# Designed miniproteins, single chains, continued (4), part 54

Each design is a single chain, and the fold is of that chain. pLDDT is the mean over its residues in the fold that is shown.

## One batch from the design tools (miniprotein)

Design m13860
Fold by ESMFold2-Fast:
Structure m13860 (fold): chain A 74 residues (1-74)
Amino acid sequence: SELAEKIRAYLEEHAAPIIQKLSADEATKVTNGILRALNALLEGKPEEEIEAGIAEVESVSPEVAAVVREALAL
C-alpha cells in the first residue's frame, strides 16, 4: 500500500503531464500498461510480467516508459 502510494505519486508528478498530451486511445493503452506493471510488482510476480507492462507503455510512449521504470525502482 505505502509503496503503491509512493509509485502513484511519482507517476502523477512525472508521467501524468506526458499522458495528458496523448490521444484518449494512447492514454488508455499507457494506463493499462502501467497498471499491469504495478500490479505485477505489488503481487511479487516475475520480472518478465513487470517488463511486459512496461513494454506496452513503451510501444506508445518511450518517455512514459522511462518514468515508469524510475517509479518501480523506488
Scores: mean pLDDT 85

Design m13861
Fold by ESMFold2-Fast:
Structure m13861 (fold): chain A 76 residues (1-76)
Amino acid sequence: SPLEKRIRELQREIAEIYSKLSPKSQERFEKIVREKEEEFRAYVAENKLSKEELYELTLKVLEEVLEEAKKILEEE
């Protein structure tokens, strides 16, 4: 599906940026990812999401993670 392709694309872009980060920046990024994963899991547990809503939320979170990765790379 187009949404699954977009999710894979975002994951690939995030992985590419992560590989370019210094070890210190990777540690900072991993902390941000863990915090966003905890928020995502809490939201999903509290809300009865449809498959479409779950994909939309996943895309939003991945886009936020990508922007954080880009910001960290620029601040090096």
Scores: mean pLDDT 86

Design m13862
Fold by ESMFold2-Fast:
Structure m13862 (fold): chain A 68 residues (1-68)
Amino acid sequence: MEELEKKVLEVIKKNEKGFGASPRTIAKELGISVEEAKKAMDKLIEEGKIVRDSYGRYLLKEVAERRL
């Protein structure tokens, strides 16, 4: 797993009690651009590690599966 993808997963996991993390929140916490955060998140979705809900929020796949 790419180092950036690992850090993105960490931020999303940290927000699992809330409504997930947005690309902007991840970019701010990791000190990267919003575009870099979006690319890493899109790759994690392709890998099945995270999912995007109907409100544009990102959750760990395991957390989303437990809610559904």
Scores: mean pLDDT 71

Design m13863
Fold by ESMFold2-Fast:
Structure m13863 (fold): chain A 61 residues (1-61)
Amino acid sequence: SPLDRLVELAKSAVRRLVELGVPRETQLAFIDALAAQIATYDPERAAEVRKELVEELDRLS
């Protein structure tokens, strides 16, 4: 789905931002903003996306 492609792109972005030394707090704000937009049409999927992106960030930290 388009949303699954967006999630994979977001995971790639999170990995790259970690490599560039972007602070965790800034990345969490990005993840929360993305999840908030998804929640406007799919709140259940938004919660899953947020969880997946936070888990990826935690795995890399």
Scores: mean pLDDT 83

Design m13864
Fold by ESMFold2-Fast:
Structure m13864 (fold): chain A 83 residues (1-83)
Amino acid sequence: SLAEEAIKKGRELAKKLSEETLETLTNLFLDLAKKDFKGPVDLNYVADKKEVEELLKKAEELFPDDEEVHLYIGIVKEYFKLK
């Protein structure tokens, strides 16, 4: 799905890019995940759970007070059954 692909791409690039680029990618993948959301999906089927969780932790660190980003992070966690 679009959400699965976006998270995987964001995760890979986050390890290699500056904080500014990481912020941009995090916003893009969260927006794409929201648009492609059809309900919970088992993350083990499509991506490394640990790496997706690491990307979401970085998003939370970069946007600690952004209610919309936190909502999108919550949607992504629900979508991939992350706890």
Scores: mean pLDDT 55

Design m13865
Fold by ESMFold2-Fast:
Structure m13865 (fold): chain A 67 residues (1-67)
Amino acid sequence: GTVTDVAGKSFTPQATLLVPSSVPLEKLQELVNASGLPAALVEQPDGNYLILARTQEDRDILAEWLA
């Protein structure tokens, strides 16, 4: 299915990245916005965030920037 990115644009995600709850949501949103990559953020029941990325390459870039 399609999801809505942080800018309100719809896309079909093909890769995911799990981000621990220790990363503030505001910082995560800033990073995704600064990257210019289409991504959606989903809060998990355990407080972690799941980034839904359009491609595996986009996911890898975001993972590198969060390391």
Scores: mean pLDDT 77

Design m13866
Fold by ESMFold2-Fast:
Structure m13866 (fold): chain A 83 residues (1-83)
Amino acid sequence: GYERVLAAASPEDVARITALMIRSIGLELDGDKKGAEEDRREAAELLRRVGERAGIPQDGADAAELLRAVMEGIPRSEALKRL
């Protein structure tokens, strides 16, 4: 489950994933759907790598839940600096 993926994620991975998700939300609010989709795809690929390091394959649903959990743990301003 996503709990093991979160435990295996480094602070750098968590910050990068969170920054991509926060930027994707901002882009979508600005009407840049293409940019938002690219950021979400990059965040999902990073989550897959973290899941593989933990020995747990991550599908799209697991990735979405993990992204929400990661975003709750990192301040927006700090996350964006790690993009």
Scores: mean pLDDT 66

Design m13867
Fold by ESMFold2-Fast:
Structure m13867 (fold): chain A 90 residues (1-90)
Amino acid sequence: SLEELKKKHDEEIKKRIDDLVSAANEQLRAFAAAQADPELLPVYEWSLRFVIYELRALAKKDKEHREEIEKVADELWSRYQATRAALAAA
């Protein structure tokens, strides 16, 4: 039914958001820890930015969940910017 398809879609979107948030949190931790190795810093930074890009791409495809997904992506982007600034100041 249409109701069953909507429920399945909502569950799949929620799982994808949770998976991407988990990946972004791991990359943020790796990015912060990589300060001691300047060769690895760009790799972790790129990986983190790509996960945020994936969230924004998901938001563009799903108008119903767009506002929620964009808010999550914006929060992760703000944390990335803060971490980058802290590393530059150290």
Scores: mean pLDDT 77

Design m13868
Fold by ESMFold2-Fast:
Structure m13868 (fold): chain A 82 residues (1-82)
Amino acid sequence: MKEVEKLANSENRVARATLKALLLILEGKSREEVIETLMREFGLDRRVAEAAVESAEKLAESLSKEEQEKAKKIAEEALAKA
């Protein structure tokens, strides 16, 4: 959870892209769909988008089901502010 909160409080484009990737992964989006979304919405090149998705996948795997629901809400709120 602390890593999710750090991403949510970051103004860094890659950190916000990682938070978006986490949200999409938790919503059940495919890896390729998430990569394409990050490239389109954040202007990332594919290499950076793939790294952000990998970080988000590892973060999602570390979360319990209850933490995944909290992470979704944190991500939605943080991304709505930007």
Scores: mean pLDDT 81

Design m13869
Fold by ESMFold2-Fast:
Structure m13869 (fold): chain A 102 residues (1-102)
Amino acid sequence: EVEKAKKLLDELIEKAKEVLRQLQERYPDPVIDKALEFLRKVEEEEFKSVDEIEKALDKIIQEFHVTLARLLQAHPASDAEKRWLMEQASELSEMAIKIKKV
């Protein structure tokens, strides 16, 4: 069901945006602004099928991992922050699995 999958996708996008906004407070890096803009564009897309939503989902997860990797390479992070980031990445991955089950 496109409507059900889109609702869950919107929830995942909101979660990803919240994590990125919290990272933006800690790191003044334009890669976060680019990731937020990418999420905004995906949120504005009209989807005709669950397959299109799954493709958008894969792109979001990929972009999130690339953004985190770039931030960790550019900025030193504490062990506590690295653990928090791993927890957020795992949570987003679980949300993605839930969407793909629709």
Scores: mean pLDDT 80

Design m13870
Fold by ESMFold2-Fast:
Structure m13870 (fold): chain A 95 residues (1-95)
Amino acid sequence: MLTIEEINAVLLEVLPEALELLEEGKSDEAAELLLKALQKALGVDTDDLDVIKERAEELGDRASAHLADLLEEYRKTGDPTPLIDFLKNILSSES
């Protein structure tokens, strides 16, 4: 099982690629990449974002829990804007 620091390191490696896919209009590919990164980091084999969020919360990983919420919102609305804004904020050094 990964530590919170290791989980965050795995996610940070993937976030720039996910943002690039979102900016190219490949929102479904970006969402799948982020989902797979969360599954790997949290040690879960489910695509149920509620379960992924609960697992992140159990580990005290608020950033992963919030990312799971944003992915669920994207699944419901089809709007990638909240994901794009979140990733930009993390990667901009002002977040």
Scores: mean pLDDT 78

Design m13871
Fold by ESMFold2-Fast:
Structure m13871 (fold): chain A 90 residues (1-90)
Amino acid sequence: SELYKEIMKKFKEMGELVNEVMTEKKLSDEEKNEYNDILEKIQKAIENKDLKSFEEYSEKLIELVEKHDKEKAEELKKLREELLELLKKY
């Protein structure tokens, strides 16, 4: 559906922001693995239409990013809100 395409586009933007943080802040392999694990859980929550898991894991992702880059964390908060509204319609 067009709505699912929009959701996946926003999720891709979220992944791109996280990748920028991992690259620019030169995060450890352990921290990179934690980010990638959370992104995978967010993707599965979207695929399963699990709104609660999406909210939980996206909040955890933002908390981790905020430790390294407060500006990118604010961008992620906006993407999370947009994705949440789209997921409620999906």
Scores: mean pLDDT 86

Design m13872
Fold by ESMFold2-Fast:
Structure m13872 (fold): chain A 79 residues (1-79)
Amino acid sequence: VMDAASHKFYAEEDMVTLLPSGNVVSKESAAKALASGVDPVDGKPVTGVSEEITEEGKRKALEASIEEGVRLLKEAVLK
């Protein structure tokens, strides 16, 4: 559950993906599961995964992280 929150800022290829079964897999294994429609670990059908690892998502995560970091620093110093 905490990993899902950090996922928004860590949209890198080194990040592992959580499948609907709850199994932690590498990004390559997740891509394979999505392409074949089955979880290679559990064999369950993969209709969707909790992931937003897209090119736009990666940029948005970086931009949001920088913006929030600057905002938090400013507010912490001012407050």
Scores: mean pLDDT 59

Design m13873
Fold by ESMFold2-Fast:
Formats: C-alpha cells, sequence, structure tokens
Structure m13873 (fold): chain A 79 residues (1-79)
C-alpha cells in the first residue's frame, strides 16, 4: 500500500540519520530495494533520479537525495 511504502522509505532514511555505520550509498541501495519490492512500476523513474544524485559532486549528494525523498513521498501520497 501507499502508506506501507511511505513508512518503509521513512524508516530507511531514519536509520541512516541515527546509525553512523550506514553510508549514503547504503541508504540509496535500501531505498531502491524498497521501491523494487513494494512499487515495481515506479522503479525506472526512481532509479533515474537516484542516478542523477550519484552523478553530483559528493558535497551535493545528500541535500539532493533529501529533496528527492521528500518529493517522492509527496508524489506517492498524491497517487
Amino acid sequence: SVEELKRELLAAYQRYRSDPSVTLDQLIDDLLAIVQRMAPQRVADFQARLDAVRALPASQQLPALQRLILQFLAEIEAS
């Protein structure tokens, strides 16, 4: 469901914020795995957006990923 997808994505992000052993790359992989499992129809768009984040300079990746997460959550709630 949309509510379960939203909770799983927020939980992955919260784990990244609270666990210093979780890298940005691990967060990206976790988010993609959640979308692949729960919303496979959204994978292609979500993957393209994650690839765009990875193409940015390292100092810009986290702010861009944070914006992507917020935008994606808003998009799935609007559906």
Scores: mean pLDDT 87

Design m13874
Fold by ESMFold2-Fast:
Structure m13874 (fold): chain A 65 residues (1-65)
Amino acid sequence: MEKVEEALKNLSPEIRQAVLDALKAADTPEEARELLSQKLSGVKLTPEEQQAIAEAINEFAKLKE
């Protein structure tokens, strides 16, 4: 999970924790995205935050292959 955590290091603690919780609970990248959508519902993300989250999910996907 090292690369996932590195992708999230510049996010706010609240967003970072929500992403990590979603990734830990998910068995697939699709499930992780769904859980994240629930946890971050109504949260306005910057393009930089969206990119960091996408990178973390991609690294998580590599770990599940």
Scores: mean pLDDT 76

Design m13875
Fold by ESMFold2-Fast:
Structure m13875 (fold): chain A 78 residues (1-78)
Amino acid sequence: MNEELRKLIEEQTEVVKIDYEASRKRALELEKEGRLREAAEIFETLGLQGDRESARRAAELYERLGDLERAERMRALL
């Protein structure tokens, strides 16, 4: 009952923290594998949530992909 509500709140808080760390690691792995579009999309999501380093990385990856409009959008967050 109240334990279920506490569990959901704790799980949501930990999931957000784990998502940031796991997403950043996954994006770096994708970049190393040459999967630049997928890496850029993850960094874009993190950058839009306020991570300036992820916004910068997304901009660099979008430029490498030739997606200049998305690169400019990401640079605007810096």
Scores: mean pLDDT 73

Design m13876
Fold by ESMFold2-Fast:
Structure m13876 (fold): chain A 92 residues (1-92)
Amino acid sequence: ELKEKALELAREAARAAEAGDLEKALELEEETLKLLKELEEAGKKEEALEVYAEAARLLEPAGVKLTGLPREEVQAAVDAFRAKAEAKREEL
């Protein structure tokens, strides 16, 4: 459920960025990152990594990056998962 919602938000963020609506793209990106944190806290680390990898693929072409979380703890968790997703992506 959370995985599907996060992927949907990432796709919407990519479309918004492609359309030039950078404010909406950033908002949707932040919502995607919050759902990724919820997946990690629920112990669904593999699902969170899959969402990170897919979100990065969707958002990179649109020029949107997964950044900008306001809380230090949340940012550290997101950065750790992003690093793991990049490593997994390179293996694929």
Scores: mean pLDDT 61

Design m13877
Fold by ESMFold2-Fast:
Structure m13877 (fold): chain A 60 residues (1-60)
Amino acid sequence: SIEDQVRTLLETYGSRAAELRAADEATKVAAFLAFAGVDSVDQLSPHGLELLRTFLRLTA
């Protein structure tokens, strides 16, 4: 599932996942974009946008 993909991604961050959870939304978005290898949200595919939205929910 999309949630399982995001959980696997968060596990690769290890101890840094806690830091991401404490960060503001702009910082979380920047971290996701860096991981995805893109410079802006506009470069994300529809699937990438769904992953980002799920990432923001799971790190809220």
Scores: mean pLDDT 80

Design m13878
Fold by ESMFold2-Fast:
Structure m13878 (fold): chain A 93 residues (1-93)
Amino acid sequence: SVELLEEAVKELERLLEEKASGIELMRALVDLTGALNLLKVEYPELKEKVEEVLELIDKALEALRAGNLEEAREYARRALEKAKELIEEAKEL
């Protein structure tokens, strides 16, 4: 699951740097959600932090559905930073 989370984080970071479309961003956020849910099962100690990242992803997806791409990118960047912190914490467990 850490490997899947690292892959999802790299893809989201690439899409944010390339100013990718809302559809591409939505797919990356869905993939990140899947990786985070797996991490939550494997590392229950990280559950609260995983749920914080999932909340940011939900806000990004809501912004995408509303057509607010700039707001979606901001929430996605915040989710990305928190997901990077989770990867480091999981490696210490």
Scores: mean pLDDT 87

Design m13879
Fold by ESMFold2-Fast:
Structure m13879 (fold): chain A 65 residues (1-65)
Amino acid sequence: MDEMRHLALAVAHVLLRKAGLRVVRDTGPTIVVGADEITPEIRELVEELSRFLARHLGLTLELLP
């Protein structure tokens, strides 16, 4: 599902940028993002994106405090 993977990445990048998150670490299967303050909204967004990316790209998204 190459189109879905491409779309998932594009959506994730837009949502991460909108939330003000930065990529801290990328180990291939795991992408770690950070923020100055962890709000409930940021945590929920990261968890939703993590689930979406895991399902469609086989990637894990993790939030560093």
Scores: mean pLDDT 71

Design m13880
Fold by ESMFold2-Fast:
Structure m13880 (fold): chain A 98 residues (1-98)
Amino acid sequence: SAAREAILAAAEELRRAAEELRRLGEQDPKHAGQYRNAADLLEETARGLERMAEEGAAPERAIDQVRRAADAISAVSTPEAAELVRRAAERAIEILRG
């Protein structure tokens, strides 16, 4: 379904952002742990979206999950990691809105 495809595409967007966070962590040893944690939490969020797609969830539920995850991750991240997480969430939500 279009809804399932949108949720999976949003999950892929979050996975790409997690890979970028891991790369940034490798370049910033002082904050490497915060970048890795943000990446791990975004990957966990992406797995949650993939499960929602399998269960036939509505895109609105996926949007709520992405918003909550982005807020929680950003609150415990560096400003740079938080901005990347927020931008990834915005792109994922645009995909989910169609």
Scores: mean pLDDT 90

Design m13881
Fold by ESMFold2-Fast:
Structure m13881 (fold): chain A 96 residues (1-96)
Amino acid sequence: SALDEAALEAAVAEARAQAAQSPAPELALALLDLRERRHRGEEVAEEELSATERALLVLSELTRQGAPLEEILAAVEEVDPATAAALRALLAAEAA
């Protein structure tokens, strides 16, 4: 159930396995780790965030706000160009 921690752990393990098989596995796994930390209510200090983690926070926030894809990619690129390149590669793979 949604309140069953064992069921959540199993779903997370499956999501991680799928992320590892994606075109951008490092980015997909980092996004899952960030989502898990936020789901557990853990506070993430900005000074402790890597450039990739900060870029993923910007991606998540702008996506929640319904920002246009080009605006999201531009904002992510300003924070971490490598993460923006990985996102563009992942989007190109989905379009193929």
Scores: mean pLDDT 66

Design m13882
Fold by ESMFold2-Fast:
Structure m13882 (fold): chain A 97 residues (1-97)
Amino acid sequence: SEERELHLRLLEGQLEVLKSLVEQLLAIETDPALKQKGLETLALIDEALADPEDLELWRRALEAGRALLSLLDPSSPLAQALAKALEGMEEELRKLE
């Protein structure tokens, strides 16, 4: 449907924002475990972007992003931005399910 296509485009835009935030984290992060989790999250984001009709890939990217967020200081501006991006992505994904 035209409405489904609109929501998929909005979700793709939100995933690109999530990707940018994870890349920003990786540029400043010194913890090897956090770097590894960030790289795993980027790989799942890239899989979802390569096949945007596969909602299971979006779900995996969202779960990885949430796992990454749980390891961050919640008071950091980057963690707050990441949390908002993940929340927006979850809301759009629910509209497609």
Scores: mean pLDDT 82

Design m13883
Fold by ESMFold2-Fast:
Structure m13883 (fold): chain A 76 residues (1-76)
Amino acid sequence: KEELIEKAIELLRKAAELVPSTQQNARQAERYKEDLIKSLSSATGVATAGLQDKEHRDEVVELAEKAKELFEEAHK
């Protein structure tokens, strides 16, 4: 459970390293990591910002989608 949340946050931090504009959304997901709705919203924000970056778009979206899966799994 806690390991899944921690791994999700690590993936979002990696996305922020690739696309710095996602850093605020990654920090927000870490702040609200115990709140499923808020963490999923923040991860969606990372994916949305990633779509605007032509070079790292696919990788950032994949990282954000995987993080969302891990957040959902942690709350089951």
Scores: mean pLDDT 79

Design m13884
Fold by ESMFold2-Fast:
Structure m13884 (fold): chain A 62 residues (1-62)
Amino acid sequence: MKPDEREVILALATMDIALVLRSPLSKEEKLKEIERIAQRAVELGMDPEEVQRLLEWAKEKL
C-alpha cells in the first residue's frame, strides 16, 4: 500500500473511534463499534500491530 493511503486509513479510523467514544452509546456498544472500525482498518491494508495498538488505546478510554 502507498504511504499516503495508509496515513488516510489510520487518520479516519482514529477519528471514527474518537467519535464513538464521545457518543452516548453504552460501553458495550462502543467496544463493538471500535472493534468493527479496527477490523475494517485491517481489511483496508493497515498493519495488524498498528491496529492492535489503536484498539488498546481505544479500550483504555472506555
Scores: mean pLDDT 80

Design m13885
Fold by ESMFold2-Fast:
Structure m13885 (fold): chain A 85 residues (1-85)
Amino acid sequence: MIDELIERTRKELAELVGPEVAEQIADAVRSAIEKMKAGANYAVLSVAVQLLTVALGIEHGLSPEVIEKAHRIVLETLDEIEKLL
């Protein structure tokens, strides 16, 4: 269930990056899923969400280690979503 994956991801990210940044990343994942369902390329959208995650981490002054963890969580979530599409 895609909604449960997004909610799990939001909770995991909130522990690392705070609820505001976690919600922005979760919204980007949701937007990417809708585009993937409409036939957009998974790899392109996956890279876009990954870049947004890194950019938000830099903007909010998060450590490289925290950004790497957040990026990994996002990548794992996108891979699980691809298998459900």
Scores: mean pLDDT 85

Design m13886
Fold by ESMFold2-Fast:
Structure m13886 (fold): chain A 55 residues (1-55)
Amino acid sequence: ALTKDQLIKIENQLKNLVKGKTEEEAKLILDMVKDFITDENDLKSIEKSISEALS
């Protein structure tokens, strides 16, 4: 499980990484994250952060 500090850092890094990227690229990043994130709530938080960054 991720600590809150680790989750925030990951969310910020992923938001920066997907900024200006396509939905397909963002989906690849999300699929990679699923290999490391076992907690469903953490994963949903990250998914929401990526979706908001793409909007």
Scores: mean pLDDT 76

Design m13887
Fold by ESMFold2-Fast:
Structure m13887 (fold): chain A 79 residues (1-79)
Amino acid sequence: SSMEAEEKALAEAYNDTLSAIADRIAEAYKADKERGEKAKKLLIEETKKYAKESSPELAKKILEATEEQLKKAEEEAKS
């Protein structure tokens, strides 16, 4: 049960942080598409590393949330 509570806390904290990071990535895309792509790749790599410390179920949720936020940031920059 303690592990389950910890996994929930990690997922919630990560999702909250992603919203702030997405804004920075959107700004990078506006300035230079290549910089935006690099920032996106770095975040994905960090997210995968972070997720590996958790259960497979939580890892999937974290990765999907990250990809969703990055898609939104990229689309906003291109609009």
Scores: mean pLDDT 68

Design m13888
Fold by ESMFold2-Fast:
Structure m13888 (fold): chain A 99 residues (1-99)
Amino acid sequence: MEYKKKFKEYLRKAFESKDLEEFEKYLKKAAEYAKKAGMSAEEIRELVEELAKEGYELAQVLLELHENPLDEEVQERALKRLIEFLKLSKEQIEEALAA
C-alpha cells in the first residue's frame, strides 16, 4: 500500500532530522500514515528494528525507549543520546549559553 511506503519514507526523514522540531514533524507524519495503513504495533516495531540495523541511531534510541518505558535512567540516557545526535539543537543551546 502507498501509505506503508509513506510511513517508511517519513520515518527515515525523521531519523535523518538535524533538529528536534523537524524530527517531531516527520514522526507525526509517519504516525499518521501508519494509522491510515492500519499497521499493527508489531509491524511498526519490526520496521523500526530494521532501520536500527541499517544504522539509524534515532531508531535504536526509540527501540530502547519502547523496551524500557518505566526505567527513568534508560529514558534519560536515550533522550541525552537523541539530543547529542541532533547536533543542531545542542549547538543552538551552547550558542545561547555563550552569549
Scores: mean pLDDT 62

Design m13889
Fold by ESMFold2-Fast:
Structure m13889 (fold): chain A 106 residues (1-106)
Amino acid sequence: VAEKLGVSKEELEKGIEIAREYAASLPADTPLPFDLSAEELAAWAASTSKETVLGALARGWLERFEDPNSPYYAEAVGFLGGLGVSEKAEVIAGYTIRAIGLQIDE
C-alpha cells in the first residue's frame, strides 16, 4: 500500500494516526454517515460545522476502507492526511459523501 501511494510506510502510518486522533475527538452523539440516506446526510452536513462533518466522515471512511489491499484504502489515507485544510476538505468531503451513498445502495 505505502509503495503504491508513493509514500514511506512511516508517512502512511502518520496520516492514519492523525485521522484516528481527529475522529476520536468527536462527540459520541455525532451521527454516523453510513446510517443516513443521501438526503439526510446532505441536510446534516448543511447544518453541521465542516470540522465535525469531516471528522465523522473520516471515522466512517477509515473504518470502511481499512483493508490495505482495497483501491479505496489509498483514497482514505489521502483524505485523512488532508483534514484541516479548508479547500482540500471541501473536495474530499464531497468524494466521501458520494462514496458512502454508493455503498448504501449495495
Scores: mean pLDDT 50

Design m13890
Fold by ESMFold2-Fast:
Structure m13890 (fold): chain A 98 residues (1-98)
Amino acid sequence: SVEEELQEMLDDLSFTLRVFGRTPRETAERIVDAMYARGILTPEERQALLEMIRGGPEQMLEAVRRLEAAMRAAGETTVRDAIQLLKDAVDKTVARLK
């Protein structure tokens, strides 16, 4: 099922970043925290991204796009691959709600 596929992708993403979440929201929040811990995000950027992630699936997708842009600027390839998996998972979730 799509739900099983989404869970599988999130488990792989969590393993790649050594973060543990049970939902797309929790996984996205942990990616933001990982980027912040690496010095890629300012405290203000972190707060703004967390607000977007908590605003629902479409706002979470926009937050993931911004994370991808920041990560490309920083040269973080591993996080980019993880963000692509999360983006695809969020896109599938948003499509199911429409």
Scores: mean pLDDT 70

Design m13891
Fold by ESMFold2-Fast:
Structure m13891 (fold): chain A 94 residues (1-94)
Amino acid sequence: MPMLSPAQAASLVRVIVAETKRLIEQDNPDVVEALEKAVEQVAPLLSPEVRELLRRFLKEITELVEQKAPKEELIKVLDRTLAELEAVARREAA
């Protein structure tokens, strides 16, 4: 399969994180299932480092949802993932 450019990969992951945030803010019970489907579809198109970042994001969100953690803890994972994505995207675009 053709791999996405670093800029395209970063853009897709930002959309996935933004949609995950929207589902969390709406108390949507399907947030984990939606994120799993998005990761499965996008992972083959990503570099190994971005793929691992996205899989780690899925794991952390799944664990927090299973623990019924407050929304603030879920949002911290979103913010941290976006910061890590921007650092990876800058390195891969160089």
Scores: mean pLDDT 81

Design m13892
Fold by ESMFold2-Fast:
Structure m13892 (fold): chain A 69 residues (1-69)
Amino acid sequence: MEVREKVEKLRKEILPDAYKLLKEGKPFSEIVAELREKYRPLAEELGLTDEQLRLAIANAVYEAQKKLE
Protein backbone atom coordinates (compact mmCIF):
# COMPACT_ATOMS: atom_id res chain seq x y z
CA MET A 1 0.00 0.00 0.00
CA GLU A 2 1.37 3.41 -1.01
CA VAL A 3 2.18 5.97 1.74
CA ARG A 4 -0.47 8.34 0.30
CA GLU A 5 -3.11 5.60 0.60
CA LYS A 6 -2.11 4.95 4.24
CA VAL A 7 -2.36 8.67 5.11
CA GLU A 8 -5.79 8.82 3.40
CA LYS A 9 -6.96 5.70 5.29
CA LEU A 10 -5.80 7.25 8.59
CA ARG A 11 -7.57 10.57 7.73
CA LYS A 12 -10.86 8.68 7.18
CA GLU A 13 -10.45 6.85 10.53
CA ILE A 14 -9.76 10.16 12.34
CA LEU A 15 -12.59 12.16 10.69
CA PRO A 16 -15.51 11.01 12.95
CA ASP A 17 -13.49 11.78 16.12
CA ALA A 18 -12.36 15.17 14.74
CA TYR A 19 -16.02 16.00 14.04
CA LYS A 20 -17.07 14.92 17.57
CA LEU A 21 -14.32 16.95 19.27
CA LEU A 22 -15.10 20.07 17.20
CA LYS A 23 -18.81 19.78 18.12
CA GLU A 24 -17.81 19.54 21.82
CA GLY A 25 -16.11 22.95 21.46
CA LYS A 26 -12.63 21.82 22.51
CA PRO A 27 -9.68 24.14 21.71
CA PHE A 28 -7.72 23.20 18.56
CA SER A 29 -4.57 22.40 20.60
CA GLU A 30 -6.52 19.87 22.71
CA ILE A 31 -8.18 18.32 19.64
CA VAL A 32 -4.80 17.82 17.94
CA ALA A 33 -3.19 16.44 21.14
CA GLU A 34 -6.08 14.00 21.77
CA LEU A 35 -6.12 12.77 18.16
CA ARG A 36 -2.32 12.33 18.13
CA GLU A 37 -2.41 10.26 21.33
CA LYS A 38 -5.36 8.12 20.14
CA TYR A 39 -4.09 7.47 16.59
CA ARG A 40 -0.30 7.27 17.13
CA PRO A 41 -0.43 3.45 17.62
CA LEU A 42 -2.40 2.99 14.37
CA ALA A 43 -0.02 5.32 12.50
CA GLU A 44 2.99 3.32 13.81
CA GLU A 45 1.31 0.02 12.82
CA LEU A 46 0.83 1.44 9.30
CA GLY A 47 4.51 2.50 9.21
CA LEU A 48 3.69 6.22 9.09
CA THR A 49 5.90 8.96 10.53
CA ASP A 50 4.75 11.51 13.13
CA GLU A 51 4.71 14.12 10.32
CA GLN A 52 2.39 11.92 8.22
CA LEU A 53 0.13 11.42 11.28
CA ARG A 54 0.00 15.22 11.72
CA LEU A 55 -0.93 15.59 8.03
CA ALA A 56 -3.79 13.08 8.41
CA ILE A 57 -5.03 14.92 11.54
CA ALA A 58 -4.82 18.34 9.84
CA ASN A 59 -6.77 17.06 6.81
CA ALA A 60 -9.42 15.40 9.03
CA VAL A 61 -9.90 18.52 11.19
CA TYR A 62 -10.09 20.76 8.07
CA GLU A 63 -12.71 18.48 6.45
CA ALA A 64 -14.75 18.32 9.70
CA GLN A 65 -14.69 22.14 10.02
CA LYS A 66 -15.94 22.56 6.42
CA LYS A 67 -18.88 20.22 7.16
CA LEU A 68 -19.80 22.21 10.32
CA GLU A 69 -19.94 25.54 8.41
Scores: mean pLDDT 82

Design m13893
Fold by ESMFold2-Fast:
Structure m13893 (fold): chain A 85 residues (1-85)
Amino acid sequence: MLSDEELDALVEGLHAEVLAAIEAGVPVELIQEAIKAYVESLERHQGKEAAIRFLERLLELMKADPRVPQELIDFVEELLKELKE
């Protein structure tokens, strides 16, 4: 079972990697693929509820950061909706 502290550390880690990719000029489509692969791996190993909690926390951090493009925020919101259904 993934603790809130462990979940927050994973979210902060991925958020930092996403920012680094944006700064390096990585295409948004490749960043989206990387996020999806990470979430699919998390769901596979920790379960659907952990993946939902992770995406909710990631989305909060991304929305608070003006460096994150809206297209990427929209992608994470859609991915979260798909997991909740």
Scores: mean pLDDT 85

Design m13894
Fold by ESMFold2-Fast:
Structure m13894 (fold): chain A 94 residues (1-94)
Amino acid sequence: MSEEEKAKIEALAKEIEKLNIPDEYLMRIMTGGAFIGTLGFEKGLEALGVPEKYIQPLKDILESFGYDPNGMEGISAFLEAIRMVAERRGLKPP
């Protein structure tokens, strides 16, 4: 990963952090990334029990950074950003 790519994902994580998504949903996203890859971004997050009120803002943030929420690079960047947010909150991987 390049320093430029890392800085972009860190900026993405900062914007996601502003949404104040509860820890429970961050953990579900971290453990259920495969659902996003197979069902698509919106349907994958719904399957993980993430409330709709967080899904649209997350999609908008991803698109504002130039990511396709349903593309491999966009999904990868999203999951890495969620891991960064979780780490900042002291959440451990399962």
Scores: mean pLDDT 82

